# Ledger of designs, part 54: designed miniproteins, single chains, continued (4)

Each design is a single chain, and the fold is of that chain. pLDDT is the mean over its residues in the fold that is shown.

## One batch from the design tools (miniprotein)

Design m13971
Fold by ESMFold2-Fast:
Structure m13971 (fold): chain A 100 residues (1-100)
Amino acid sequence: MKEKAEKLIKEARDYAVKAAELLAQSPDTNLQVAAALGLIMISVASLSKDLKEQAEGIKRAAEFLKEAADQIPDSQLRDSVKTLAEKAIKLAEEAIKLLE
């Protein structure tokens, strides 16, 4: 079960990073800052030696990025960022359940 949780955490991290990278493409400086903060949150979560703390941290980062995406005027970019963030949240939640 830990191996499956580690794989889910890695996939969640990859999707959260992609969400942040897409958000950074916004011409809005505030959204570029939000993307940078999201990447910092992902990096900090990844430093934890506890897999559950890693998954919870990645989930929080993805939730932050999803909320920031509401401010994107371009619907295609907004929907893409939200989809990636939602995928990261779901994978992180599945990992947390396996670590209970």
Scores: mean pLDDT 88

Design m13972
Fold by ESMFold2-Fast:
Formats: sequence, C-alpha cells, structure tokens
Structure m13972 (fold): chain A 70 residues (1-70)
Amino acid sequence: SMEELEAQIAAYKRRLVLDPTDAEAYFNLGLAYAAQGRYADAARAYRQALKLEPTNEKIRAALEEAEAKA
C-alpha cells in the first residue's frame, strides 16, 4: 500500500542519517520511490547507491530504468 511505501521510505531515510554509507538502504529507498512512480527521486537514491557500489550491475540497471521513466 502507499502507506507501507511511505513508512519504508521514512525508515530508510532514518537509517541513512545514522549510516550514510549504507548502499542497501539507498537501493531500497530507490525501489520504494520507483514503486510510487517517483522516478526522479528513485534515480537520485540509486545514484548514491551506485557511488557506494560502482560495480553493482543490479543498481546500475535500476538507475537506467528510473532515468528513462523520469
């Protein structure tokens, strides 16, 4: 549901305040934004995840899809 997605977004944002190097949290934040159709926000989160894990093809693919839909 939208409420569950918003709760997940809030939780990942709190996690990133405590640990800004958590690539998994950035990736999951991007997935939650994409699920809401917020592709510009998703792309921003995926770029941060990819900066932390530059060779992660799964993050790269998600970023390319979000940028195409933004």
Scores: mean pLDDT 89

Design m13973
Fold by ESMFold2-Fast:
Structure m13973 (fold): chain A 78 residues (1-78)
Amino acid sequence: AAEYLKKAEEYVRKAREALKKGDYESAIEYGTKAAQYGLKAVKEADKKDLPRAIGLAIEGIGLAFEAGLRAGRPAPSV
């Protein structure tokens, strides 16, 4: 559980950095990975960590969609 939360946070950070640099391909990849790890964290989360895990999954999806829109590509599936 803790490892999935840390990986989700790491990939959210990487997605934000890639998006800021205009690297939309990496931003889509990292945002998708953040969403995937966030969803895995949701599955294993204690009650107190569940909102954080859900938030990271949603943020990862949002970052991937924004990068996809800016790149003119279809939105990724997670």
Scores: mean pLDDT 78

Design m13974
Fold by ESMFold2-Fast:
Structure m13974 (fold): chain A 101 residues (1-101)
Amino acid sequence: MEELKEQVQKAIDELRKLADSVITELRRLAAEGPPELQAEADRLITAVRNAYDGAIERVEEALKKSPEEALKVAQEAIDDMKAFGDSVLEELRRRLEEARA
């Protein structure tokens, strides 16, 4: 029981670090582009924050059922955040390249 709760907390911490890393990189890329790209980056940052908040809500709801279910949901949320993060970073990089052309 305690060991599973520690694994869930570590997964939540990993999810937070992933979201923070994506937001940091989006801000860095936005700083290299015109004001229109900064507005797009703000939209993507909001989407990442919303995805993170939704993931935490799902993990907390799963914890009400069992730590095993919560760990599964947290691991799925980490995979989803990695895929989503890659997608939003690629979108902003594409727009930055278009702005430089």
Scores: mean pLDDT 86

Design m13975
Fold by ESMFold2-Fast:
Structure m13975 (fold): chain A 56 residues (1-56)
Amino acid sequence: MEEKRKLLEKVAENSVSGKGLTQEELDELKKLREEDPEFVDKVGEELSEEYRKKVE
């Protein structure tokens, strides 16, 4: 998987599980959001929907 998508997958997993995010994940998400906020919003929503049903 691409680095950007891999990061968003981790964020989505932790977000929908209520597990919370690590500092590393928060920092990477911050950078990605600044770099490509459209990508984060669009792909993040898709991944959150997928992971809500499949990941724990």
Scores: mean pLDDT 69

Design m13976
Fold by ESMFold2-Fast:
Structure m13976 (fold): chain A 60 residues (1-60)
Amino acid sequence: SEVEKRIAEAELARHPKLAEAVRALEAGDEATAIRLAQTVGIPEERALARVRSTLAALKA
């Protein structure tokens, strides 16, 4: 949805490392996506799910 997409874009603008995590996941590098998400304070076991949700929102 447009609303979810704009929220995701705003979050990525605030957290450049999360934007890098989304790009890593899109390239198929889950391990890098998890590590980058952790630098923004997301716990390891929630990192992959959070990055996947953000990527899905961006694709609407």
Scores: mean pLDDT 81

Design m13977
Fold by ESMFold2-Fast:
Structure m13977 (fold): chain A 99 residues (1-99)
Amino acid sequence: SMEKLKKIAEEYLTNPTVESLEEMRKYNPEIEKEREERIEKIEKEKEEKIKEIEETIKDEKEKEKKIKEVEIEAEIEKAFVHMEAAIELIIWAREVVKE
């Protein structure tokens, strides 16, 4: 219901927690879909980069180091996507409360 959504939005804006963020995500499928698609793209690019490293680098230690660097880079990029989606949800929650 709209009344329930407004209450959840108000709670999210005043006390943002992982739990309240997950509740808000359920009510905005467009922001969630965009987040999921961006994460999927990062994972695909990570897998492609790792494959190139495995095919081109022959030294096992250098290979392991480069793969770890790619994995860390992907985790940082995903963290950025999650933060951006959370900000978009805050902006949307403000609009819901003002309805």
Scores: mean pLDDT 84

Design m13978
Fold by ESMFold2-Fast:
Parts: sequence; C-alpha cells; structure tokens
Structure m13978 (fold): chain A 84 residues (1-84)
Amino acid sequence: SPLEKAADALMELAGSEDGLTPEQLVKVARELGVPLTLEQAREILAKYDKDGDGKLTKEELVQAIKDGDPVLLNLAIRALERLR
C-alpha cells in the first residue's frame, strides 16, 4: 500500500520502530523541508493518538494520511518522493 510505504518512510526518517513523538514529527518535517512547530505536532497527535501513549503508531499514521491531514499528507508525499 502506498500509505503503508509513506508511514514506513516517515518512521525510518525519524529513526523510530515504535512510533512518532511530537519531537520526532518536527524532526522529520525539518528533514523534508516542511515548516512544523512542536505545538502543531502535538495537535496532530491529539487528533490521532487513540492509545494516549504520546506517539503516532504506524497504524495511526496511516489513518491520519488516509483522513487527509494536510501536514501528514504533505510529509507522506515528500517522503515517497525521497525514496527514489
């Protein structure tokens, strides 16, 4: 699935196997050239972190991209382009 590939690429850029914290999401955005504040990253987690563990898991990340979150969709597109 392209959505699963995008989620995998974002997690690989973050250096995480478990999920993305707000700080890791900011790091990934920076690497992909997308302006994202820590506050905006926390707002994204608040919407999609169903487990309340402070991380976006691969499943939650896929769902957020599928739901058309503008930031995560932009990050997904850029991550897929970077994969060659």
Scores: mean pLDDT 81

Design m13979
Fold by ESMFold2-Fast:
Structure m13979 (fold): chain A 59 residues (1-59)
Amino acid sequence: TKEEIERFNSLSEEEKEKYLKELFERLEAGFRRVGFPEELARRFAEAIVEVEREVLELR
């Protein structure tokens, strides 16, 4: 709902995007460290960031 969007917007859009970008970069690096190929590490990081974004949006 629009109310849920407004609650998510309690953080600035810039701050939310920065948080999610930094989370993605850390997750990708972590997966690469444990031996996943770069493509799979990126896909797994993307999936986790998508879940995090969804959780924030569904508040």
Scores: mean pLDDT 73

Design m13980
Fold by ESMFold2-Fast:
Structure m13980 (fold): chain A 64 residues (1-64)
Amino acid sequence: ALSFSPTQRRIAEAAVELIKKKGAGITMQEIAEAAGVSLGTLYSHFPSKEELIRAAQHLDIQER
């Protein structure tokens, strides 16, 4: 089960929006900027881009 802090949810929501606009070719830097967090903060919550994309897809399914 995924448990999201408010910061993790914000990052995942930003990733969902960017994936819808640009596809899975988005960078971690672009997601961090869209979420309003530092790149270091992003990596502290999601160690890899694959984990972040997976979380974003899971969030998109669960928020529908």
Scores: mean pLDDT 75

Design m13981
Fold by ESMFold2-Fast:
Structure m13981 (fold): chain A 93 residues (1-93)
Amino acid sequence: MEAVFEALRQAAEEMAKLSPDREKILKLADEAVENGLEAGIQAAEYMRDVAEKLGLKPAAASFRIAAEALRSGTAVDIATKALQKAVEILRKE
């Protein structure tokens, strides 16, 4: 669980940078899924809350979608796309 939270936290920090590394963010999300589906869901929900507190509401919505995708078992592909959308939304800021 800690490793999953740490991976998604690092992904969120990377996403918040002026020049976010999209591939690094997606790799960290994949690692979170590998460390346990239930833990990955909780980590995605945690990142949603962090993004909301930072005022990144569109990014928070993308993490919410990722958590829902993980819960349904459709997992990596949809979670990856949700994170990609979060990065695109962040760039529009």
Scores: mean pLDDT 61

Design m13982
Fold by ESMFold2-Fast:
Structure m13982 (fold): chain A 72 residues (1-72)
Amino acid sequence: LTPEQEAEIYLALGYMALSLGDYETAIKAFEEAIKLDPKNAEAYRGLAEAYRQMGDEEKASEWEKKANEALK
């Protein structure tokens, strides 16, 4: 299993946790995906979505900015 494949698994776990309202698990999963594949813009967007649903608009905006930077 490559780091990129492991990142995909954590990305899927993060979105599943997000859909269940488990924002703590979602954040940890997306953070692990970013550690394994720092260019995975979708993982940064997942973090932004988790923080937005928790009501932290400032952190959501910051992670959206990082997602855009990862695409460069």
Scores: mean pLDDT 84

Design m13983
Fold by ESMFold2-Fast:
Structure m13983 (fold): chain A 102 residues (1-102)
Amino acid sequence: ATVTVTPSELTVKEGGTATLTATTSQTADAVDWYKEKDGKLTLLSKNGARADASSRFSSSGSGTTYTLTISNLKKEDTATYKVVATVNGKYVSGSGKLTVEE
């Protein structure tokens, strides 16, 4: 089982919107999104439900395609965004790097 995040790297201007798409090799039972910055993992979305306090983060998707959207981008959103999917009882992970510019 695999998961791939597309794009693997992207750069967006402050105030813009970033979209990361996770594609799983088979239908996922659960998909969680995390922000990884300075060695810290912060849960953003747990199985489609928002876990972060900021309404700027949203997640959606079903089957084999899942999306994380970050709106009204700030410089502090510059981070690696990690997806952890459960596929056939196994955990698979992937990541995409976001850079927010002035």
Scores: mean pLDDT 83

Design m13984
Fold by ESMFold2-Fast:
Structure m13984 (fold): chain A 81 residues (1-81)
Amino acid sequence: VSRERLEREVALALELMRAAVYELAFKRAETKEEQIEYLEERIEALERALALARELGDEELAAELERKLAETKKKLEELKE
């Protein structure tokens, strides 16, 4: 495994952790404003993770991240109404 590939794998792991942290923060948020903020941060983390998964050729993870991204965007739209 090349150092460049390992660096991308580490970056992917960090973005996946970030997405998970913001999902937990969303569930524990007491205000609608906080829920919106945490979902927006989760969307950014999932988009970065998806790009990295595609670069690494992990098609299964990419498909899973696309589903999570769509679900998170739907939740954000529901909150903005």
Scores: mean pLDDT 88

Design m13985
Fold by ESMFold2-Fast:
Structure m13985 (fold): chain A 102 residues (1-102)
Amino acid sequence: MEDRLRHLAETARVLAESLEEDAERYKGVNPEIAELLRQAAEHFRKAAEAMEKGNTDEAVEHLRQAAELLEKVASLVDGPRGQAYRDLAETARRLAEEAAKL
């Protein structure tokens, strides 16, 4: 249980860092997308912190919020980048399902 939660928390932190970098790239191009990505990153960070504390219910809620924000980003971004954010939303939902089983 503890090792699995640690791995899920680490995955969520890596995704948060990646989305913070994406948010900085969008800041000068589309501030709305930048803010949505920043919010999604914050939810991944909070999910990781919740998992590190063993608060799986809290982690699941933050992962679901991250998925919803990434779906909004995907709707505003066309082509391969939009698909990448849809795929990341699906990843967030899978992480939520895995956390919910613990």
Scores: mean pLDDT 87

Design m13986
Fold by ESMFold2-Fast:
Structure m13986 (fold): chain A 66 residues (1-66)
Amino acid sequence: MKLKVTLKGTVPKQIGLVLQLLGEPIVTVASDGLTTYIVTISGTPEQQEAIIAELKSDPDVTVSEL
């Protein structure tokens, strides 16, 4: 599935989140702007839900399904 992810907060926090996402073997990340990223998640529906829930738990992250 594809998600549009918008990051708020400080630059170090944004970098930390991008590096965390890049560490996931089933996730690819592409820049769509200065604070906006297109995140593509492969794997099982359960794995996809887990990653989405983790992203949505961060108050500085806004997630929209594409």
Scores: mean pLDDT 72

Design m13987
Fold by ESMFold2-Fast:
Structure m13987 (fold): chain A 90 residues (1-90)
Amino acid sequence: SEVERARELFEQMVKALENGDYEKAVELGKEAVREFDRAIAQAEANGDTAAVKRLRALKSEVYTLLAIAYRKLGDEENAKKAEEEGRKVL
């Protein structure tokens, strides 16, 4: 399912961050955002407001982790953009 794929990518992103593989964490995080967008759209189409709320919270957390990964890579511009996008989701 779209939800399972999004969560899978989120977990892989966390592992990449734990391993210090910040470039991989950014790649996985960008994929996770896309899959969370698909999952949110599907939940909205189904009228599942509780799922929409949970998925938005997880998408916001992906942006928080993206900001951390970007800063570890010295990319302050993309880190700030990720933080802004994370705030907009909630």
Scores: mean pLDDT 90

Design m13988
Fold by ESMFold2-Fast:
Structure m13988 (fold): chain A 62 residues (1-62)
Amino acid sequence: SGEAAKKAAIDLTKQLAKTMSPEEALEQGERAVKTLLAAGVLSEEEAKKTIEEIKKIVEEAG
């Protein structure tokens, strides 16, 4: 489901933020979301909301 994919992308970004710079973690998280959008797993609206959540996570980690 889209919700499970969204959660997976968010969880991935949280893990990456522990070992990468905030900028690198954001780039990888956005890339994961764009891949899910291209595969039809997420809608454009779901992808947009997921990227906004990823940005907030990276801001909190930095």
Scores: mean pLDDT 82

Design m13989
Fold by ESMFold2-Fast:
Structure m13989 (fold): chain A 68 residues (1-68)
Amino acid sequence: SMAEELVKKAAEYEKKALEAAAHGDLETARKYRDQAVELLKKAGKEEEAEKRRESVDKMIEQILASRK
């Protein structure tokens, strides 16, 4: 379904956000995070989008903290 494809695409953008954070690119990490959240909202998964946003933000902060 369209919703399933949007959810898969959101997961890909979440991965890109974490990869950008691993490279120290916070601006790009946030941009990909926002794209993932919008895709989940388009899929009609607003509550999931909110939970995933917070989860990805926490992961980005942990990656940045580990970079010193």
Scores: mean pLDDT 85

Design m13990
Fold by ESMFold2-Fast:
Structure m13990 (fold): chain A 95 residues (1-95)
Amino acid sequence: SELKKLLEDSVKYTKESLKYTEKGNTEESLRYSKESLELLEKGLELSEDPKVKELLEKSMHYLKLGMRYLEKGNTDKSKELLSKSLKLLEEGLEL
């Protein structure tokens, strides 16, 4: 389904964002996080399952917060928040 494809791609982009954060490449990390966020916004519009909507909203919240900490140079906090977003997205794929 379109929603499943968006969630799978969002997981991939969030993983890439984490990888570039670990490498100290803030520009690439933010690029991948922004791509993931756009896919999640589309997923939220397509989703009718309340559980999926809740997971997407929480994932988007952690993703946005992780991006903010990354822009401030707080890599450790960013990694923690991006990892929380990723976990929620992976839980969404199991539904």
Scores: mean pLDDT 88

Design m13991
Fold by ESMFold2-Fast:
Structure m13991 (fold): chain A 97 residues (1-97)
Amino acid sequence: SKEEEITSLYLKAGELIANKDYEGAIKELEKVLELVGEDNVSVLRELGLAYYYLGKYEEALEYYRKALERARERGDESTAEELEGRIAEVEEKLAAS
């Protein structure tokens, strides 16, 4: 089923992150995003995190900003505050030469 496929892909992405295979995790998370839609805050946040650990700071910033917009639209202040902090960290990394 679609729900079983989503669960399987999420679990696989989590295992890849645990093994520091962030490129593999991104591939599986992108599949989840296609199944659940571009408005899924958790998937967007995890994509941002995986790109951050890859040192792909511009991509991390894009996904964190998308996640922040959706969290704010949903009134999820706790997640919004977390994402604002993560965005600040990414911006510091981009400013560091």
Scores: mean pLDDT 85

Design m13992
Fold by ESMFold2-Fast:
Structure m13992 (fold): chain A 86 residues (1-86)
Amino acid sequence: VEEAAEELARALAELAVRAYGEDRERALELARAFAEALVEKLKDDPEAAEEVLRLLTEAARAALAGDEKKMEEYLKKAGEILKKAA
């Protein structure tokens, strides 16, 4: 889970830098806080946590590549897991 959380944080930070012109260090701090919040929310299901983190990482990478269709597919899948875990 720690590795998946760090991958998500890096992907989100890169997206924030490119899309919004955020400072890379600040973006990474905010992205890490977000990933940690997701891990805490899903603490009772580590497998679901890892899958959500992985799907969100792939969604961010798809957004960076300009692939809106893949981004939507990954976000939809992550959302379905989050709804079940709530």
Scores: mean pLDDT 78

Design m13993
Fold by ESMFold2-Fast:
Structure m13993 (fold): chain A 55 residues (1-55)
Amino acid sequence: SEKEELQIKAAYLQSLIDSLKEAKKNNLNIDEELMDKAIAELEAEKAELEAQIAA
């Protein structure tokens, strides 16, 4: 169930991405560049996991 483990991790990363996007939306005083960089890094990690699932 290696693919199942990757799917669970990808779902978890999406949950984190969604939470960070909501935090950014609700907090005008956060460092937007730093937050966007963190979100982009998580999205890149998720995309890599999804590529492994598809392989």
Scores: mean pLDDT 81

Design m13994
Fold by ESMFold2-Fast:
Structure m13994 (fold): chain A 88 residues (1-88)
Amino acid sequence: SSMEKEKKELEKKALHALIAARISLAGLETMSSLIPLSQEEIDKMIAGIRATIEKARELAEKSGDEELLKEIEEEIKEIEERIAEIRA
């Protein structure tokens, strides 16, 4: 059905957003370990990562896939813990 196709597209977009957030975070972690970053640069990168994980959550919610939403919420917790380490 068209509704099933729309659900799968939302699920795919949610996972793509999550992957994009993880890549951005890994990039920030790598950069911060190799060169001094200004607080402004760190804050801008963190804001971008948080916007992307929020998009992943919203897309998962719209898909109606409760299992996917739970997985994304767990991944968001891991991402926020890693962000806290950068801000420490």
Scores: mean pLDDT 88

Design m13995
Fold by ESMFold2-Fast:
Parts: C-alpha cells; structure tokens; sequence
Structure m13995 (fold): chain A 101 residues (1-101)
C-alpha cells in the first residue's frame, strides 16, 4: 500500500513536470528563453519531487542528471533550450505512464 501511494505521487509529479517542460519549450520558441526559464525551473522542482517519491535509486539518479542538464541548458539559444525541454518532457511522460502499470 505505501509503495503504491508513492508510485501514484511520483506519477502525478512526473505529469506536472512534463506539462511544465512542454509549456517552457513553447515559450522558449514564442517568447524567448527568458520567458521559459521560470517554467523550466518549476518543472525541475516537480521532477525532483517525483524522485523523492520514487522507490528506485537508479531512477532518482537519472532524474537528478536530467534536472542538471535542464539547468545547464538555460544558457543555450532558444531552439536548443526548447529541444532539451522537449526531451525532458518526453522522459517525464514515459515514466509517469510506466508508474501507472
């Protein structure tokens, strides 16, 4: 029961992160990198919360790496930043779906 509740919370945070990464990628292209950064950082916070509820230490390390890559990508041009954000969104969605099984 406790592990199932943790998986459900992790899935919810992964979905929130994916939605925010998708929004940030759109903003990076339409309004520029500076408009996207607050949304990208909030998505990273949700990704870290998902890691806290994950029972898998290997997944927790992978989530930390992705969060670090997004923070580094903040200094990239708008299109390259958007590409990193879309990759992070795809990862978060894939794991949210996997945790529902």
Amino acid sequence: MELQEQREKASEYFRKAADLFTKAAELAITQGREAAVPHARKAVEYLRKAADYSPDPELQEELRKIAEEVEKAIHLPDEEFATVLRSAAAFARAYADRLRE
Scores: mean pLDDT 81

Design m13996
Fold by ESMFold2-Fast:
Structure m13996 (fold): chain A 98 residues (1-98)
Amino acid sequence: YNEAESLYKQALELYKKNGNDKNGIATTLNNLGNVYYNQGKLNEAEPLYKQALEIRKETLGENHPDVATTLNNLGNVYRNQGKLLEADGLYKQALEIR
């Protein structure tokens, strides 16, 4: 996973510096969040999913399937951190979209 982490971090910096499509940034943030989540690095994954969610809501609208996916990912982070009420709220939002 270390190689994937490095590549996504490089892609994210290039997208931010070059002002590329916000969807590219959001997808990269979500993928980097998945890398950290799979490594058990929940505190590192959380801000990446939050930023991806914010960008996806802005660019795709609140009812887009990619928003639901990011909500579920963030819910999984909160559930594993023991934040069960926050996780439940995010899962319910994702279910309403899907």
Scores: mean pLDDT 80

Design m13997
Fold by ESMFold2-Fast:
Structure m13997 (fold): chain A 69 residues (1-69)
Amino acid sequence: MKEIEVGVLEIEIAVVRTAIRQNPNLPKEELEKMIERLRKVLEEAKRLGDERTVEAAEEEIERLEELLK
């Protein structure tokens, strides 16, 4: 069960990462929604003890926050 949950969180991060890679000029509203989605992924990854997914989510959140500056 936990392994399946971790897998879906990794997919969520990959989807967001791909969207940012394709559209670096995303509207602020969409960036804020993606950040919120990633924060939920981060909390679930912490709950599951998946350090790799925690790091990936934190990195992607930082990238999106830089785009909001």
Scores: mean pLDDT 74

Design m13998
Fold by ESMFold2-Fast:
Formats: structure tokens, C-alpha cells, sequence
Structure m13998 (fold): chain A 68 residues (1-68)
């Protein structure tokens, strides 16, 4: 079974990949960030992550996008 930290890392990695793909396809960076963040939130909720864990997903995603 995947650990919570592994689930968080996987969701963040997929969200960052989606953000980069959308920006590369010409989507506005702010819109791309919002789409990727929404997908990360949806995946975290469906995975049964707690509110605190969902917040960690969104914070890590935001930090990685800000480093671009």
C-alpha cells in the first residue's frame, strides 16, 4: 500500500506535470495553475487524505510552481 507521503508526492508531481503541459500548450499560467491545483485537490479528496494532508499537497504544489 502507498504511504501518505508517497501519495502526496505523487499527486504533487502529477499536478506540476499538468501545469507544465498546459503552459507549454499556450494556456495562461494563472489559469494553468488553477486547473492543476483543482485536479490536485480532487485527487487528494478521492484518495481519502485529511484536510491537513490536502493542505500539504496544495502548499507543495504552489511552492514548486513558484520556483518556475
Amino acid sequence: HMSVEEQIDAIVDEAVALYRKLVAEGVDPELARNIAAHEAYRRAKEAGLSDAEINRVLQRFAARVAAE
Scores: mean pLDDT 87

Design m13999
Fold by ESMFold2-Fast:
Structure m13999 (fold): chain A 56 residues (1-56)
Amino acid sequence: MKTVTVDTRGLSAEEAFAKIKAALEALGLSPEGAEIVARYALPYALETGKVTATVR
């Protein structure tokens, strides 16, 4: 398992999305898969100020 935590506090929606997508790609997701997951995670990241993703 690989886990990453992304802090999104103080970021715009676009910056938060880009940061989450880049972190997911670094974990080995495809660019398309990372975009889909980042779009799904973005509302939670903006509400909580962070997101944690685990790839198995």
Scores: mean pLDDT 79

Design m14000
Fold by ESMFold2-Fast:
Formats: C-alpha cells, sequence, structure tokens
Structure m14000 (fold): chain A 56 residues (1-56)
C-alpha cells in the first residue's frame, strides 16, 4: 500500500503517490528520480520508493 511504501522509504504518502503516478504514466526511473530531487526529495529515498512501487 501507499502508506507502507511511504513509511519504508521515509517519504510522505503524497510524495509516494506522485512518484507512483509518474511511473504509471510511463516516465523512466531516471526521469522520476531527477524530478523528485528537483522538488527537494532525497535521491536515495526516491530510489527506494520506486523500487518498492516496481516490486508491488
Amino acid sequence: SLKEIAKEAGLTEEQVAGIARLRAEGFSREEIIELAVSQGIDREKAEKALELIDKA
């Protein structure tokens, strides 16, 4: 679930929802990470969230 991914990645539910939406729209992993970093999200946390989203 979004809440569990947010807890595990150390992000807010809103941040994880945004990442999941971009991934569902077909953006590449690198494009999503770059956008997240530009919004002030830690790179390692964004990468962890994407890993958990892709695994689900």
Scores: mean pLDDT 84

Design m14001
Fold by ESMFold2-Fast:
Structure m14001 (fold): chain A 63 residues (1-63)
Amino acid sequence: MQEQIDLDVWKALVIIEAAIAMKFADEETRKKLSELRDKAVNAQTKEEVDEILAEIRKIVEES
């Protein structure tokens, strides 16, 4: 029960962070962020969500 609530919260935060990053990104970066957001929506574990978040942050830092 608590693990599922935590996962849903993490997914929501990652999706929001990706959406904010997409608003300020160029078209190529936005496409990459959109794909990572979709992966986050379909993620089933915290480890998957954490990996996607790390990729999003790396892309934002490289921009």
Scores: mean pLDDT 78

Design m14002
Fold by ESMFold2-Fast:
Structure m14002 (fold): chain A 68 residues (1-68)
Amino acid sequence: ALSELEQLRRELDRLIRELDAQKKPDIGAAYERAVELAEEAQRAERAGDLERAKRLIEEAITWVRERL
């Protein structure tokens, strides 16, 4: 659902801010990958593929959590 996708985007945004706040030397690449996945999710949502958008945001959340 769209509301579920919005909740996932908010969680990703929170995790990205936490990742940035840690300022680890190698964190830049992890941040950039998370942003790329979020952009792909936005394109999928605009194309009407909400399931793909959800999976991409979930992948980004997992990616960021692994680097925290």
Scores: mean pLDDT 78

Design m14003
Fold by ESMFold2-Fast:
Structure m14003 (fold): chain A 81 residues (1-81)
Amino acid sequence: SKAIELLEKAIELLEEAERALKEGKLEEAKKLIEEAKKLIEEALKELKEGEYSKEELLKAIGLLLRNIGLLYQLERQLKKA
């Protein structure tokens, strides 16, 4: 499903942002976080407007929670940098 693909791609970008922060690439990390946020926003629109099975919705919710957790962790790290 499109929403699941977008959420999985967002997780990949956030994991790449975490690596960039570890390497001191602050500007690259910010760019990746912003791109991931756009994908999450698009996924939320797809979930509102699309037709999804209960199984797909539960999977999307799980991926969304993972994205939110990663975002909070990364933004907290950025505020301390």
Scores: mean pLDDT 86

Design m14004
Fold by ESMFold2-Fast:
Structure m14004 (fold): chain A 55 residues (1-55)
Amino acid sequence: ALEKLRELLSDEEVKKVFEALKNPETLGDLVRELSKKRGIPVEELVDLLLGIKEE
């Protein structure tokens, strides 16, 4: 999951994801922003983030 996320996002965006995972309230906003910026479906981003959290 983390390797796939690094292929889709920049190192700075990956760091923001890890910070947002510690603060669930901000995670939803970040997922929406990345979905719009990168053209990745919200559901796909959520699945990748859940994969990282479980690893």
Scores: mean pLDDT 74

Design m14005
Fold by ESMFold2-Fast:
Structure m14005 (fold): chain A 65 residues (1-65)
Amino acid sequence: STKILGRLGPLSKSFKEKFPDIQAGDLVLLVEGKDEAQVKSSVTNKLLSVSKADVLPYLTTVEVL
């Protein structure tokens, strides 16, 4: 399956309220065929599983792995 590495840009207030441990600039791993994304939290230094639909509007940089 194709893997995609993205980076989050500026986040909305509603996104920040829903995901307080995720910040702009955090890395996102997307896997083709999966509805979940893995976000590397800069706050906790842990991987967080989130809905791909929640992060797609905020992706600014994308690399295909």
Scores: mean pLDDT 83

Design m14006
Fold by ESMFold2-Fast:
Structure m14006 (fold): chain A 76 residues (1-76)
Amino acid sequence: SMEDDSQTRIDNFQMIGQGIINYASSRGIPQSQIQQFQNRINQQIQDVQSQPPSDQVDAIDQSMQDMQDDFSRMLS
């Protein structure tokens, strides 16, 4: 693609992560858990960006799945 598909996916990942953080805060989830979640998102983005472009799409898709699982566990 002539578009930066990896960057679009990373931007979407950041947007969803911020939405989760805002929602968790509104639900009274402890700030320590929210900070851990935010730190993990930031680390995953850095890890994805450090990979070769050919691997970034698969890496971000995996990170998206991991984020959804973490969100589900945080609300359980």
Scores: mean pLDDT 80

